Designed miniproteins, single chains, continued (5). Designs and how they scored, part 2

Each design is a single chain, and the fold is of that chain. pLDDT is the mean over its residues in the fold that is shown.

## One batch from the design tools (miniprotein)

Design m16036
Fold by ESMFold2-Fast:
Structure m16036 (fold): chain A 63 residues (1-63)
Amino acid sequence: SMKEEEERKKRKIDIARVRLMAAAREQGLTLEQSRAYADKHAEEEAKKITDEEIEKMRLVALG
């Protein structure tokens, strides 16, 4: 089902966005600028995320 593929992609992108948002905020960017920065780089950073990181994110989401 498409749901599983969508969830995996979403988790990778979500992790990447969290990292990029944190980095942008460290640079003093506004919320809007931080979102733009994360959106621009999320797909590239998501490709670097391991299956282990996805599992960690899943466990955190569960409890």
Scores: mean pLDDT 76

Design m16037
Fold by ESMFold2-Fast:
Order: C-alpha cells, then sequence, then structure tokens
Structure m16037 (fold): chain A 104 residues (1-104)
C-alpha cells in the first residue's frame, strides 16, 4: 500500500525534524546542532573539544536572549557530560532536563 509507505516516510521525517528542533532549542548554533545530531546517530559520546565549542555558543546565545545564567549552566552541564564520557543522547537529555528546571 503506497499510503503506508508515505506514512512511514512522513513519520521518519517528523522524527528528524523533532530532533532538529530539540537540538536547536538547547544548542547555541547550527554547527553545534550538526555535530550533536551526527554523534547521536553514531551513538558516540561528545568529545571535550566539541563540548567546549558548544558551551561557548550556548553562553553567547544566553547573552543575546537575556538568559545569561541559563546559557552558563547549560554550558557547564555539556562540559561535565563530556568529561563523564556520556553518550550524545544522554547529554541532550541532561541538557533538556536542566533547561526545563531553569526556565520552569
Amino acid sequence: DELLKKLKESQELAREVALDLRLSAILGDDESVKIMKDLIKEKKPVSEEDAEKMAESMIEKGEVLNLKEVGEKLAEEVKKSAKEKLSAEETLERLEKLEAELTG
């Protein structure tokens, strides 16, 4: 059934768009979103170098949005998760939980 194939393709696209929106809400820039998306797909941890770059963009985004403390705390959490060698997916979940607690 062609309709079932189109529905499956639409669901896969919707999941990809949902992940992009989740990453864009938390991360500071498009480069960080791309890095994190690739790491999640490959089930790899965030490196300390990538975490440092992501942290810098989060701080900058927080300053622009007048949410400086939120940006700084998210930056600290991504660096901590990288030092603990957590998977990128676990890192994203921790960042989302922290953002929800800070913006409540």
Scores: mean pLDDT 82

Design m16038
Fold by ESMFold2-Fast:
Structure m16038 (fold): chain A 88 residues (1-88)
Amino acid sequence: NAAEKLREIADKLPPENTRARQSIEELAKRVEELIETIKKEGIDSPEVQKLLARIIGLILDVLAYGGPEFAKEVLDVVNEAIEEAKKK
């Protein structure tokens, strides 16, 4: 479960890092939306491309406020979710 893995990453953040935590929580919502959209519309759909652009922006926010280690962890979860959604 991608959203659950993302929340576990957010829980590792220092309590004062509210900005990175908020970005990861939003990322969890967008990743679930992305999985559903890939399954319904297909990976090449304009709807998927719009969601990917938003997700990239959120990962960049995690990089800016949480640092490269947290950015890599969330990117890995997103990549795994996309590959799994493409499989039947």
Scores: mean pLDDT 84

Design m16039
Fold by ESMFold2-Fast:
Structure m16039 (fold): chain A 71 residues (1-71)
Amino acid sequence: PLSGAQRAAGLALDLAAQGRLGVLSPENAARVRELVYEIARTGELSPEKQNELARILYEDGLLPSLPVAEA
């Protein structure tokens, strides 16, 4: 199973590949595009950027909750 942060990254990649970043607000779409571009270039995101991506998708209603660290 994928972590919430990994699921957020996968969702963002799928939205970008389908040209569907317009489901996000324009500001958030621009930010997600930058993060997706970094994944495409480096193969990874830092934990900080993974959390940022998950937060953006949560704020735009594409994730039901923010990923939570292990208790």
Scores: mean pLDDT 72

Design m16040
Fold by ESMFold2-Fast:
Structure m16040 (fold): chain A 97 residues (1-97)
Amino acid sequence: ASAIELADKALAAGQQALSAAQKALKALEKGNLTEAETAIDEADTLLQEADSLLSEAKKHSLDAEGGQKLLEAEIAVGVAALAVGVAKLLLKKLKKS
């Protein structure tokens, strides 16, 4: 697989992880802790997939196009990771309150 192909797959996984994190935040807003936990688990799985794809892409020689795609994927994965982190902190607080 090309570095661009791996970066595009990582970008897609990161975007899906962000979507799942947003579902978790909506569930927390409604007080549905079970739905939030399920969405957080989905987001974590997608983030692990994205991290693996980013790691593999970084092993390849990157041209300018591959480098740009890798940067886009890293940003998307980073944003998703922050959103998942926030959802996890809120879930923990609500479960322990």
Scores: mean pLDDT 85

Design m16041
Fold by ESMFold2-Fast:
Structure m16041 (fold): chain A 71 residues (1-71)
Amino acid sequence: SEEEKRKEILERIAELERQALQAVRDGDLARARALLAEAIELKAEMYGWSEEEKAAHLEAAFAALDALAAA
């Protein structure tokens, strides 16, 4: 069902975001960016984001990662 598919995607997004946060803690920013980019691709597919909206969310997420790593 669409509900079950949505649930699976949401669980995958949550897992990718958890792994990205762990990668930041480990000092592996390249891995954190890759995991976060994959999560954003899934969010774009699920929420029906345009390419422009996806790019904006990706830019904001990477800026937040860089700020967190610099703290």
Scores: mean pLDDT 85

Design m16042
Fold by ESMFold2-Fast:
Structure m16042 (fold): chain A 91 residues (1-91)
Amino acid sequence: MIDEYLKNGDYASAAREYYKLGLEYLNQGNYRKAIEYFEKAIELGENEPEARRDVADAHLALGFLYRLRGELEKAEEYHRKGVRLLQSLIT
């Protein structure tokens, strides 16, 4: 499915599917893979208006995960970016 979205240039749908994979790995306690897939969701979705919510949520998830790893500066950066993206959806 993701490969099909990428082949068709549907980066918004691909970003959403990577975000879902990030959540699945997070639920399994596989934080390394969760981080990888949330970063992929951001990379593909950051310029896609339809993916803006998923990209915002991925930033917030990365903020949480980097905080768990003790990388507080990265955690704060991702949290701040996620909040700004969510605010842009409301205003």
Scores: mean pLDDT 85

Design m16043
Fold by ESMFold2-Fast:
Structure m16043 (fold): chain A 61 residues (1-61)
Amino acid sequence: SLKELLLEYDDLVRELRDDPEANRLTAETFEQLSKAKTDEEKKEIVERSIKELRELKERKE
């Protein structure tokens, strides 16, 4: 599940690579993931980041 979420997250990051707002969110997510100690914490961080990136993408379309 976490592995599948990370793949989805990576795809969104690549798709929004030229967006400064997406880049800031991605940097924040990276910092949060580096501090996370459990897979459950990492899953929550990734799920939230996916949601935020999807909302950003939808607003630009």
Scores: mean pLDDT 82

Design m16044
Fold by ESMFold2-Fast:
Structure m16044 (fold): chain A 92 residues (1-92)
Amino acid sequence: SELEEVRERVAELMEKYKAGADKEKIIEELLELAKKSSLPEVHILIGAALMQLEAPLATVEEIVGPEVARLLEAARNRDQSRAEEFRAWAAA
């Protein structure tokens, strides 16, 4: 499916980012994927990836709208909080 193909491409881009690729280049490639699709599910997937890369909220809002963008921001902030709590525990 288109969603599965985009999910695989997003995973490849996120792995490139972890391997030291330029964040701005990864964001550009994610935005190109969003422009090529009309599926809301693809836009939500790309919006979530952009949020993980700390892209500007306005950029995510252009893809998914303000309501969904804020839900994605809340989800990212929750995950970051959990990761910080785990690091604090591991350091103790």
Scores: mean pLDDT 79

Design m16045
Fold by ESMFold2-Fast:
Structure m16045 (fold): chain A 78 residues (1-78)
Amino acid sequence: MSLEEQIKELLLKAGVPEEVAEEIARGAVRAAESTSPELAVQLVRHETYEVLTEAGFPEEEARRIAEEVGRLVGEHLA
């Protein structure tokens, strides 16, 4: 399974709408391809959190999901 597919599946299971999940997954893959592993993980966590809170997710849940997405990106780049 691709990184994009893994992130999208995680987000869909967490109740994130499909279009939002696709946006986050694409952004994460782009970050992983464009910058250092450490910066990619930090950028992905930050962007995922912002997108989810803007979509109406509670801050605590958005932070938890963002951390898990960042972990998947970090594991892919290791």
Scores: mean pLDDT 84

Design m16046
Fold by ESMFold2-Fast:
Structure m16046 (fold): chain A 63 residues (1-63)
Amino acid sequence: MAVMRAMGYNPTQAQIQAMIARLDRDGNGTISQAEQQAIIRAFDTNGDGTIGPAEMRRFINSI
C-alpha cells in the first residue's frame, strides 16, 4: 500500500495537533494547520511527510 510507510513511524495530523494543543492551548491562533505543516516539513529529513521519533519530539518540545 502506498499509504504504508517503510519506516513505520508516521505521525498523523491528529496526533500532531493534539501535542501542539497541549503545548499552545492558550495561543489557539498562534499555530494554524498550514503553519504546523510547514514546520513539520522543515524538520522532516525524508521529505515524505514522516518524521523520525527524535525529530518530532524535539520539534513539539521546542514549541
Scores: mean pLDDT 53

Design m16047
Fold by ESMFold2-Fast:
Structure m16047 (fold): chain A 66 residues (1-66)
Amino acid sequence: SEEERRKELLEEAERIIREAYEEKGLSLSDAVDLAAQHLEEEHGVSPEEARALAYEAMRRFLEEKR
């Protein structure tokens, strides 16, 4: 379903943000950009939707870190 696909994309974006921020030492902004690029290139998501999903994944990541 579309909801299941959105969940999978969010979980993948959150993983990319976590790895980029925590393991590679990138800024949150750069981590979000990397996640958005990955969703666009690997999953064919539009640039606008990829950006929105990456920001949503960042919010999830930050909430889980508190």
Scores: mean pLDDT 84

Design m16048
Fold by ESMFold2-Fast:
Structure m16048 (fold): chain A 86 residues (1-86)
Amino acid sequence: SEKDKIFELTKAEFLLIAAASGVFLAERMIENGKDKALVLRELDAAIRVAEDTIELARQLNTPRAEKIVERAREIIRRAEALREEV
């Protein structure tokens, strides 16, 4: 149904925000000299949420969902780059 599709799109957008927030938190943790293991745990969690977002969005087959996939992939790339710096 249209309501179910809107709900799933909204859920994917909230997951995308959560993933982006996790990467932002990890960057702040690095700047504040937090423990490497704690930073890596936060980055791993953000990557997992972004991967879950991609899987959910791919099932929806809409242009809005395609944009969510692109943004989630950007978040994963940023998180992976930070993991290499830590």
Scores: mean pLDDT 88

Design m16049
Fold by ESMFold2-Fast:
Structure m16049 (fold): chain A 97 residues (1-97)
Amino acid sequence: MTEAERRLLEAMMELGAAMVYAAVVIVLAKKHGVTEEDIELLRKAIERLKEAIERLRRAIEEARRAGGKPVLLEDAERELAAAEELIKELEELLEKA
């Protein structure tokens, strides 16, 4: 339980960092339109989010098996949902490029 909760918190923090990076990339791309440089940044943001999401999904499964706290699991699931919405926004910006 303790080790699984630690890994869950680490995965949540990593996803949070990736989400902040994605939000900054979205703001920059919307401010001046999507440039060649923005395309590379958008792709990197999507890649980081997908990797962090996969890590968090695995950590959630481990924490559930270990009898993890319901509130922490709910917080993790909400963070996953928010990250998936950011991926959609990033992909929409790439389509407009």
Scores: mean pLDDT 83

Design m16050
Fold by ESMFold2-Fast:
Structure m16050 (fold): chain A 73 residues (1-73)
Amino acid sequence: VPASVKLKLIQEARKDVNQAYDEGVLTEEEKQALLEQLDAIEADPDADIKEVVDIQNDIGVRVLKKAVEKVTA
């Protein structure tokens, strides 16, 4: 995978993390942990792009769970 594609996915993942935090889906600790994980992936040229995809999937699941909690609250 070209470095430019990996960076674009990391940037989208950072956007997703920040948006989830702004919507109250993530705590400050969860946001910091995910951003640090993305920074580590960006700094490591051997890091698998799957790691970024896994983070995006985790964020998506948390967003859905929180949306359900808001509807049933």
Scores: mean pLDDT 77

Design m16051
Fold by ESMFold2-Fast:
Structure m16051 (fold): chain A 98 residues (1-98)
Amino acid sequence: SAAAAEAAALERVEAELERLREELRKAGVPEELIEAVLALKRGQGLAAILYEQGREEEAIALVEEGAREAAEILGFELTPETTGEDIVEALRKKLEEA
């Protein structure tokens, strides 16, 4: 059923986030930066499920929510001009510095 497929997809997203958390911890990434990466990735993973269901507006909202959470953790202010790509680039730079 569609509900069972969605539940399975949600479990896969959470399992992938747990693996990513463990990998980043083993790599010595600071916990604050790990939580920011996971917030962004969770929004993207959940959005992918909604996109497959044709729920594009809701998917975009989840990506934006994850990006805002990541920016808040990093102390990065979201302006109307700030894109999700800007947040991803900021995260990448911090990961290279860690």
Scores: mean pLDDT 79

Design m16052
Fold by ESMFold2-Fast:
Structure m16052 (fold): chain A 75 residues (1-75)
Amino acid sequence: EREELLRKHLADVKLAPDVTDEYIREVAERLEGFTDEDIEALVKAAVLIAKSRGRDVLTREDLDFALRGIRPSRR
């Protein structure tokens, strides 16, 4: 389900040690109503936030910030 989709989009992303399997499950539980495209947009937003902060790895903070700005698609 959404955990699998989230892991798929994170597969090509360098993850910081704080992005644990447990944290990924927590994020997936918050993705009710998200499509594959919504999850892809979430991961892309988080990666852009990390890069804007001079990081080449994705942290929990970057994902949490992206989650505050993204909503399920209505398309």
Scores: mean pLDDT 78

Design m16053
Fold by ESMFold2-Fast:
Structure m16053 (fold): chain A 72 residues (1-72)
Amino acid sequence: AVKYPDDLNQGEKDAVREAHQKLKLNPQDKDAQHAYVYAIVRDPAKADAIAEQLKDIKDPAELLAKAEELTS
């Protein structure tokens, strides 16, 4: 399931959904990790900090769970 912040409009929710699908296909892709985080938080510095925490996670399920935790 994809979680959306309450303040996102439909276009922003669509961007989050697309980035989440790309991340599910390639969890170890650093660009996909950053794009997913950035789509949710929409702050480059916060997205960079969260993506840095994800880069060393090797398990795809743990990585997705951590990304959702850090962006909620």
Scores: mean pLDDT 75

Design m16054
Fold by ESMFold2-Fast:
Structure m16054 (fold): chain A 58 residues (1-58)
Amino acid sequence: IKLEPGAVYRIAGNEVEVVGAKDVDENNVKIITRNYFTGEDSEGVYTKEEAEKFIEKV
């Protein structure tokens, strides 16, 4: 997964800033996002295949 830190993405229909991403294992990645309306950080674990399918750059 090629994510640009500081860029805005749509993840599961929500527009969020990607703060960072790190591999959890060979098939899973943890993506750290900041909601640019609230400033709250959140994290989610996705399979690398799901992340490529459901994450769109805005």
Scores: mean pLDDT 72

Design m16055
Fold by ESMFold2-Fast:
Structure m16055 (fold): chain A 83 residues (1-83)
Amino acid sequence: NEEVRKKIREALKLVMELYEKGASSQTLASIAEKAGLYELAKEIANQDVTASVLKLMKAIEIEAKKDKETFEKLYRELKEALK
């Protein structure tokens, strides 16, 4: 589905924009927690920011294919964090 692939690419770009703007691992963990990914949030809160970015990007790709509701929450929280 091309629309799903496009949204995944957009979500990954939002993660990269947060990284470029100096977002912390705690900020990335908060995004995961607000989307209901509590175990991921615990993992990324205690990581180097580069490792946290990679883990969040991987989770976005997985959730987009597995759970549309969680993916849409991640996408919304990523957009909100960039305001």
Scores: mean pLDDT 86

Design m16056
Fold by ESMFold2-Fast:
Structure m16056 (fold): chain A 109 residues (1-109)
Amino acid sequence: MEERRRELAEEALRIAEEIREIAEKEGPEKALEEMRRVLEERVREPRARELGERLLRITEEKIKATEDEQEKIDIVKRASDGVGAIILLSELGASDEELAALGAAIDAF
């Protein structure tokens, strides 16, 4: 893998890990705020931005639909990988097929 691709992949994984740690230590609502902040700051490509907004909406809806705190944390942890994927694809210039596949995965989430 080229150095820039590796560095972006490592950064995306680190961001996902930080969101998971926030969910465990500070709660799912605080982690959702961090997900929103990261996506707004990092994602400028319009299609990837739409996927980020969709992921945030679905995650928030699922959190509001459950009363179990641990389930809310687990929802945010699963969503954190989607945040990393959106950032990585936005920075690398994703194909329409890659964005469509990620969109389908988000809709099935």
Scores: mean pLDDT 83

Design m16057
Fold by ESMFold2-Fast:
Structure m16057 (fold): chain A 78 residues (1-78)
Amino acid sequence: MSEVEKALLEVVSKLTGGAEVITIEKNPVLLRVIRTILDSDKESFTREEVVEALLREAKEQGISDEELIKMLNVLLES
C-alpha cells in the first residue's frame, strides 16, 4: 500500500466515522459519486473500494494525489 493510499484511507475513515463498510444511507453524497465512478448500483462499498474509485477518477481527470487529499480534507472541515 502506498503512502497516498494510506493517507486517503485515513481521510475516508474520518469522513465516515471509522466505518469499514460505507453505506449510501449514512453517506449519500459520497456514495453517489463512487457509484458514478464505478458505474455501480451497490448501496455499500468497503473503505478500500472507495479509495480505489477516488484514485482511479483522480488519475483519469489529471488531479494529483496531493490535490485529491486536500479536497477530501476540506469536506472533513465542513
Scores: mean pLDDT 74

Design m16058
Fold by ESMFold2-Fast:
Parts: C-alpha cells; sequence; structure tokens
Structure m16058 (fold): chain A 80 residues (1-80)
C-alpha cells in the first residue's frame, strides 16, 4: 500500500538521521567508514523504493529491516 511505502520511507529517513549522529560521535575511523557505507546503502534503497512498485510482502520485510536497523543504531549511540 502507499501508506506502508510512506512508513518505510519515514523509517529510512529516521535511520539516516541516527546514522549521521552516530558518524559525528564515532572516534574510530574504520567504524565511521562502516556507518558511511550503511548510509549510502540506505540512500540508494530510498531511491529504489520511491521509483519501484513493491509487493505487500516486500513492504512488510522492509519495515521490519528498517526498524531493526534503527534499534541497532540507537543501541550503538547509547554505548558511545
Amino acid sequence: SEEKKKKILELIEEALELLDRLIELSEDPQLRKSFEQTKKYLEELKEKIEKEELSEEEQENLIREAERLIRMVEELIERL
């Protein structure tokens, strides 16, 4: 649904904001590079989602993956 697509895009934007914060807080150059690569992947995924029609199954999987990534980034920020 268009509503689920909007939710996925909102979750990706949230993840991107959290990754930017994590990059700013990270002192390790290798970890910073890893987070920058993840950010690039999410930006490419956002563009793909905006341009492609997604099945309900694909939409639900992307919501789950985005929520998982947000939780991981939040946990990493809390540990810094």
Scores: mean pLDDT 76

Design m16059
Fold by ESMFold2-Fast:
Structure m16059 (fold): chain A 63 residues (1-63)
Amino acid sequence: DVAEFAKEKLGGVSARVLDSRRVGDAVEHTVAVELADGSVALVQVVERDGEKEITAEVILPRL
């Protein structure tokens, strides 16, 4: 599960997949990860051949 992967990698408290799109042979997922300090990270997870990698991360304030 890409949400679980992103949550574990960032040490977040919750994660949710917002969008998924196919790009060639890969699937790019946008995942929102809630962090312990109340901020939210938007994370790009690329899945190819069963492997997952975080390629981009942006930290946003909660409000």
Scores: mean pLDDT 79

Design m16060
Fold by ESMFold2-Fast:
Order: structure tokens, then sequence, then C-alpha cells
Structure m16060 (fold): chain A 67 residues (1-67)
């Protein structure tokens, strides 16, 4: 926990020295993280079904999420 607190303090300090981030920049950072996780899942599916393209995998994933 001390490591996390230290990192948060460093980030806060740098944030105060840098210009503020817009909502768009914050969204971009979050989307990058989520995209990385999704790619990991898609790669696992691809190994089972090599015929399925990345686009088809994303479509199936979105279909499940939308229900």
Amino acid sequence: MEELERQVEEIDREARAKPKLTEEELKENVDAGVFRVVLGVLKAIQKRHPEITEEEQLEEFNRILEK
C-alpha cells in the first residue's frame, strides 16, 4: 500500500506541474487499458478459432455485452 501511495503522490505532483488533462485525454488513457485486456481475450479466442478475424471477434464480444 505504501508503494501505491508513493506513486499517487508522484503522479499528483507531476500533474500539478503539467497542464491539466481534458476529459478526452482521460478517456483515451482508460480506453487504452481496456483495449489491452480485450486484445488478450481475443487472442485466446483466436487460438481456438483461427478462422475468426479480429473484427468478427470484436463483433461477438460486443454482441455479448449488449445482450
Scores: mean pLDDT 58

Design m16061
Fold by ESMFold2-Fast:
Structure m16061 (fold): chain A 61 residues (1-61)
Amino acid sequence: DFVEQFVRDSVVDYEQGRVTMQQVLDQARRLGVPDDDFYEHFNNLGMQSLDTGLPASVVAQ
């Protein structure tokens, strides 16, 4: 559950304005986390695209 923990920590940093979403995704890819897996965990935390201002369209699907 390294991916879940990584996403939780990254969401906090993103909300604090310390990192951009692009930087978070770049770090996820560097750690071997696919974009799809990242977005699934992000949604499971109750962070919906409309509520967070993220695009409704995703790169992978």
Scores: mean pLDDT 65

Design m16062
Fold by ESMFold2-Fast:
Structure m16062 (fold): chain A 61 residues (1-61)
Amino acid sequence: DAGIEAVNQALLSHGLAPLTPEEQRLLRELAERGDVNLDALANSGYGPLYGFRQALRDLVK
């Protein structure tokens, strides 16, 4: 999944931990519903990436 890979590379480039399999699944579902734009997220800066990652972690079961 190229979009999920791009987000993971963006996280790693900012020294953040990569997405877990559960976070990747949730992010894919959000993207499929149009709730998140993966290209925009991957091209965002550290602050937005960090904030979004923390929100995902809070939502993951």
Scores: mean pLDDT 79

Design m16063
Fold by ESMFold2-Fast:
Structure m16063 (fold): chain A 86 residues (1-86)
Amino acid sequence: SLFSELQELEEKIQRIDNAATAEVLKKQGIKSFELEEGQKALDTVRAEVTARAQAAGADISVEDGIEEMRKEYTERANKLKAEFEK
């Protein structure tokens, strides 16, 4: 369903945002439960980007791949939200 697809996209976007938060916390030297959860998100996001690059035969950096992936998910989520607003 459109709702299930939207939920999956929002979860993927949230995971990317959690990963970005973990990088900020690391730079500030903060050690917390939020950093642990963010590290798990970061590991998942890196694995997903690597799998996408391998499938596409693309020589893209992980950083650029994450940015492209977040943009794609955001655009798809916004399109689905528009479908619900009719």
Scores: mean pLDDT 76

Design m16064
Fold by ESMFold2-Fast:
Structure m16064 (fold): chain A 70 residues (1-70)
Amino acid sequence: MTEEEAEETLAYARKNPASAGAVQIAETGTPRQSAWALEVAGLIMEQVDPENGEKHREILEARAAALRAA
C-alpha cells in the first residue's frame, strides 16, 4: 500500500456525500478523532461501494492504525 493509494482513497471518500463528513473530521480533528473518523469513513465506503469499498476501507484503517501508534 502506497501513500499515493491512501491519498486517492481520501480524495474519493471526500467526494462522496456519505463519507465526506467523516473525512472532514479526519483532516481537522485531533489524532484520536482523526483515527476514529478514518475508521468510520472506511465502513461507509465499504457499504456504498461493494466492488472497491473493501480496498478503500483497508487503506483508511491502516492510516488510522498508524495515527493510533504515533
Scores: mean pLDDT 77

Design m16065
Fold by ESMFold2-Fast:
Structure m16065 (fold): chain A 91 residues (1-91)
Amino acid sequence: MSPLLKELKEIILELVKRNPSTKVTRDGTTLTITYPISEETRELLTRWGALAAQDPNIEFESDGNTLTLTFKDTPENRAFLKEVVEEAAKL
């Protein structure tokens, strides 16, 4: 897994840990995160958007209380998506 994917995974898991009502769902190569609206959550998403923008294989979209990450379909990205969803479900 690339260093950027590892960092994105850690950030997503931290969001879930700090905000237990957060829902992480996957559809193909798209990861959707629904989170409670707060000042803390908005500040974190602004920072994470900047990180996701560093990888041309990742599209970052934020709409209200929903964060959508669309990944280029690669074996590495599929493995990352599977691991993130499985680990988030354990929290």
Scores: mean pLDDT 76

Design m16066
Fold by ESMFold2-Fast:
Order: sequence, then structure tokens, then C-alpha cells
Structure m16066 (fold): chain A 62 residues (1-62)
Amino acid sequence: SDDQLMQQYRQQIQQYIQLARELGMPETTIQELQQRLDSVKSLDELIDVLIEIGVLIAKLES
């Protein structure tokens, strides 16, 4: 179900947020991502957050 997919993606995003913290992402950026995650109402919005944090992590590893 969409609810199960949303829960899986929320867990993945939370793991990415933890990784981003460990990689030295600014706390202000992490707080902005957390606020977006907290306000998400749909699967599409959740996927957008997942893509954004993935791109930001890739930039930190470059």
C-alpha cells in the first residue's frame, strides 16, 4: 500500500539524514530537510525529499 511505501521511504530518508550528519552537512540544511520531511503529505513529496538529500550527500562525498 502507499502507506507502507511512505513508511519505507521515511525510514530511508531518516537514514540519509543520519549519514549526512556524519558527513558534516550543516545543521541548518539538516533542519530544513527535517522540516520538509515533517510536512510531507504525499508519496510524491516524500520522493522529492529523498532525491534532494541523495543529491546533497553525493556532493558531500565528491
Scores: mean pLDDT 84

Design m16067
Fold by ESMFold2-Fast:
Structure m16067 (fold): chain A 98 residues (1-98)
Amino acid sequence: MLKDSEYLAVFQFDASPEKTAELLERARKLAEELGFRVVASSVDLGILVVAAPTKEEAREIALRLNRLAAEMGVQVKRAWIMSASQGVVEEVELIEPE
């Protein structure tokens, strides 16, 4: 159950099921090590959702997950921040490696 003051960092990526499972496990560990709560994950959809107490922290975890995906050779399709009261509040800028 989410509080109205919490933000969700939603991360969507495109990879094989095997690569997706590996990325989701590593992403879950990273989020937990940083003190963030994983709300949902799906190998079939390539989605991870992490709850954060502030929009700034939600953005930070989204950018760190984007870096992790890039290190694994996984294409990030979209990352965005949601609040329970406002819906989508920010699209996270994805930096393409040169």
Scores: mean pLDDT 75

Design m16068
Fold by ESMFold2-Fast:
Structure m16068 (fold): chain A 60 residues (1-60)
Amino acid sequence: SEVEAIRAEYRARLAQLDAEFAEKSKGLTGEEKKNLETQYQAERDALEREAMRRVLEALS
């Protein structure tokens, strides 16, 4: 289904974002790490909101 395809796409995007964050955060401390964590959380939240919107559109 379109909904299943959308969910699979965003699961893959989130997994890639998680992997990129894990690599980029290696060796970072203090302010640089905090800034990266803030950006990561914002990007994750944005992808989750986009996935929800896309699922709702597919169901409409």
Scores: mean pLDDT 87

Design m16069
Fold by ESMFold2-Fast:
Structure m16069 (fold): chain A 80 residues (1-80)
Amino acid sequence: SLMDKMLELAREVLEQHGASDEDIKKALEQLKKAKTIEEIYKILSDTLDKGTKSAIEAVKRAVLLVIFRKELEELEAKFS
């Protein structure tokens, strides 16, 4: 389903950022209850923000969030 694909993308983004297994699990549980793209984006942004400790990590986070947002919008358009 579209939701399953969105959850898989979210998991990949969090793993690429190096989020802990516990933070990933918590984020995925919150994402399953999310009803809008904005809620999904906020949950991911908040989770990634916890790990951002340097300028390099901030840049990596920004790139991952831009890619994730674009991929979500493309998936929604493709299967809508």
Scores: mean pLDDT 72

Design m16070
Fold by ESMFold2-Fast:
Order: C-alpha cells, then sequence, then structure tokens
Structure m16070 (fold): chain A 76 residues (1-76)
C-alpha cells in the first residue's frame, strides 16, 4: 500500500496539473503524480524540480508542486 506521504505527494502534483493552463506543464505534472503514486520517488522529484524551474508554471500550481517536492523528500 502506498504511504500517506506518497499519496499526498501524488495528489499535490495532480492538483498542479489542474491549475496549469500550459498543456506541456499539465502533462509533466500528471506524469510526476503518476511516478509519485508508483513510489518512483527519485524520478518524481526530478520531474517536479524540472516543472518548478519552468517560467510557465502558475503561482497556484507552483504552491502544489513545492508541497509535492517536500512530501516526496520526506517519503524517501
Amino acid sequence: MPSPLQTQAALHAGMASLYSEDPEISKKSLEAAKLAAQGNYQKAIDLVQEVLNDPRLSPEAKKHMQKALQLLQQAM
């Protein structure tokens, strides 16, 4: 069963996808959520960090991605 931290990280990455108007950023955020849900923490962290560095990321999506990163780091 996935850990509570893993589940919350996946949820926040998924929320970042919903708040992202750019289709590429939305797709990458959904992929990060999928990787987090699968327990692939390192790949999820790498993708979350890539999305956080993208200037197209909205402030609302950024808050969710920052929370996802924190939760993924705690889950490792």
Scores: mean pLDDT 83

Design m16071
Fold by ESMFold2-Fast:
Structure m16071 (fold): chain A 72 residues (1-72)
Amino acid sequence: MVKITLYIDGSFEVESDDPEVEAFAKEVAESLIRASPIKNEIDALVKGRMIEDAVRAKFPDVEVEIEVKDKP
């Protein structure tokens, strides 16, 4: 399982029991947010879905959880 928490201020957290999955999810999240900073909750949800799709494409057996929060 991998849990990705996106904050409206553009910060994020990634937790996984698999270090390889965690590293990949962090890289995807960082690249997406660097290219297009989070504008609002809807934009954060869209980016969360993009990260989920990227992780599932590489690790199809991994359960992905996306959460959006206002602050760390």
Scores: mean pLDDT 80

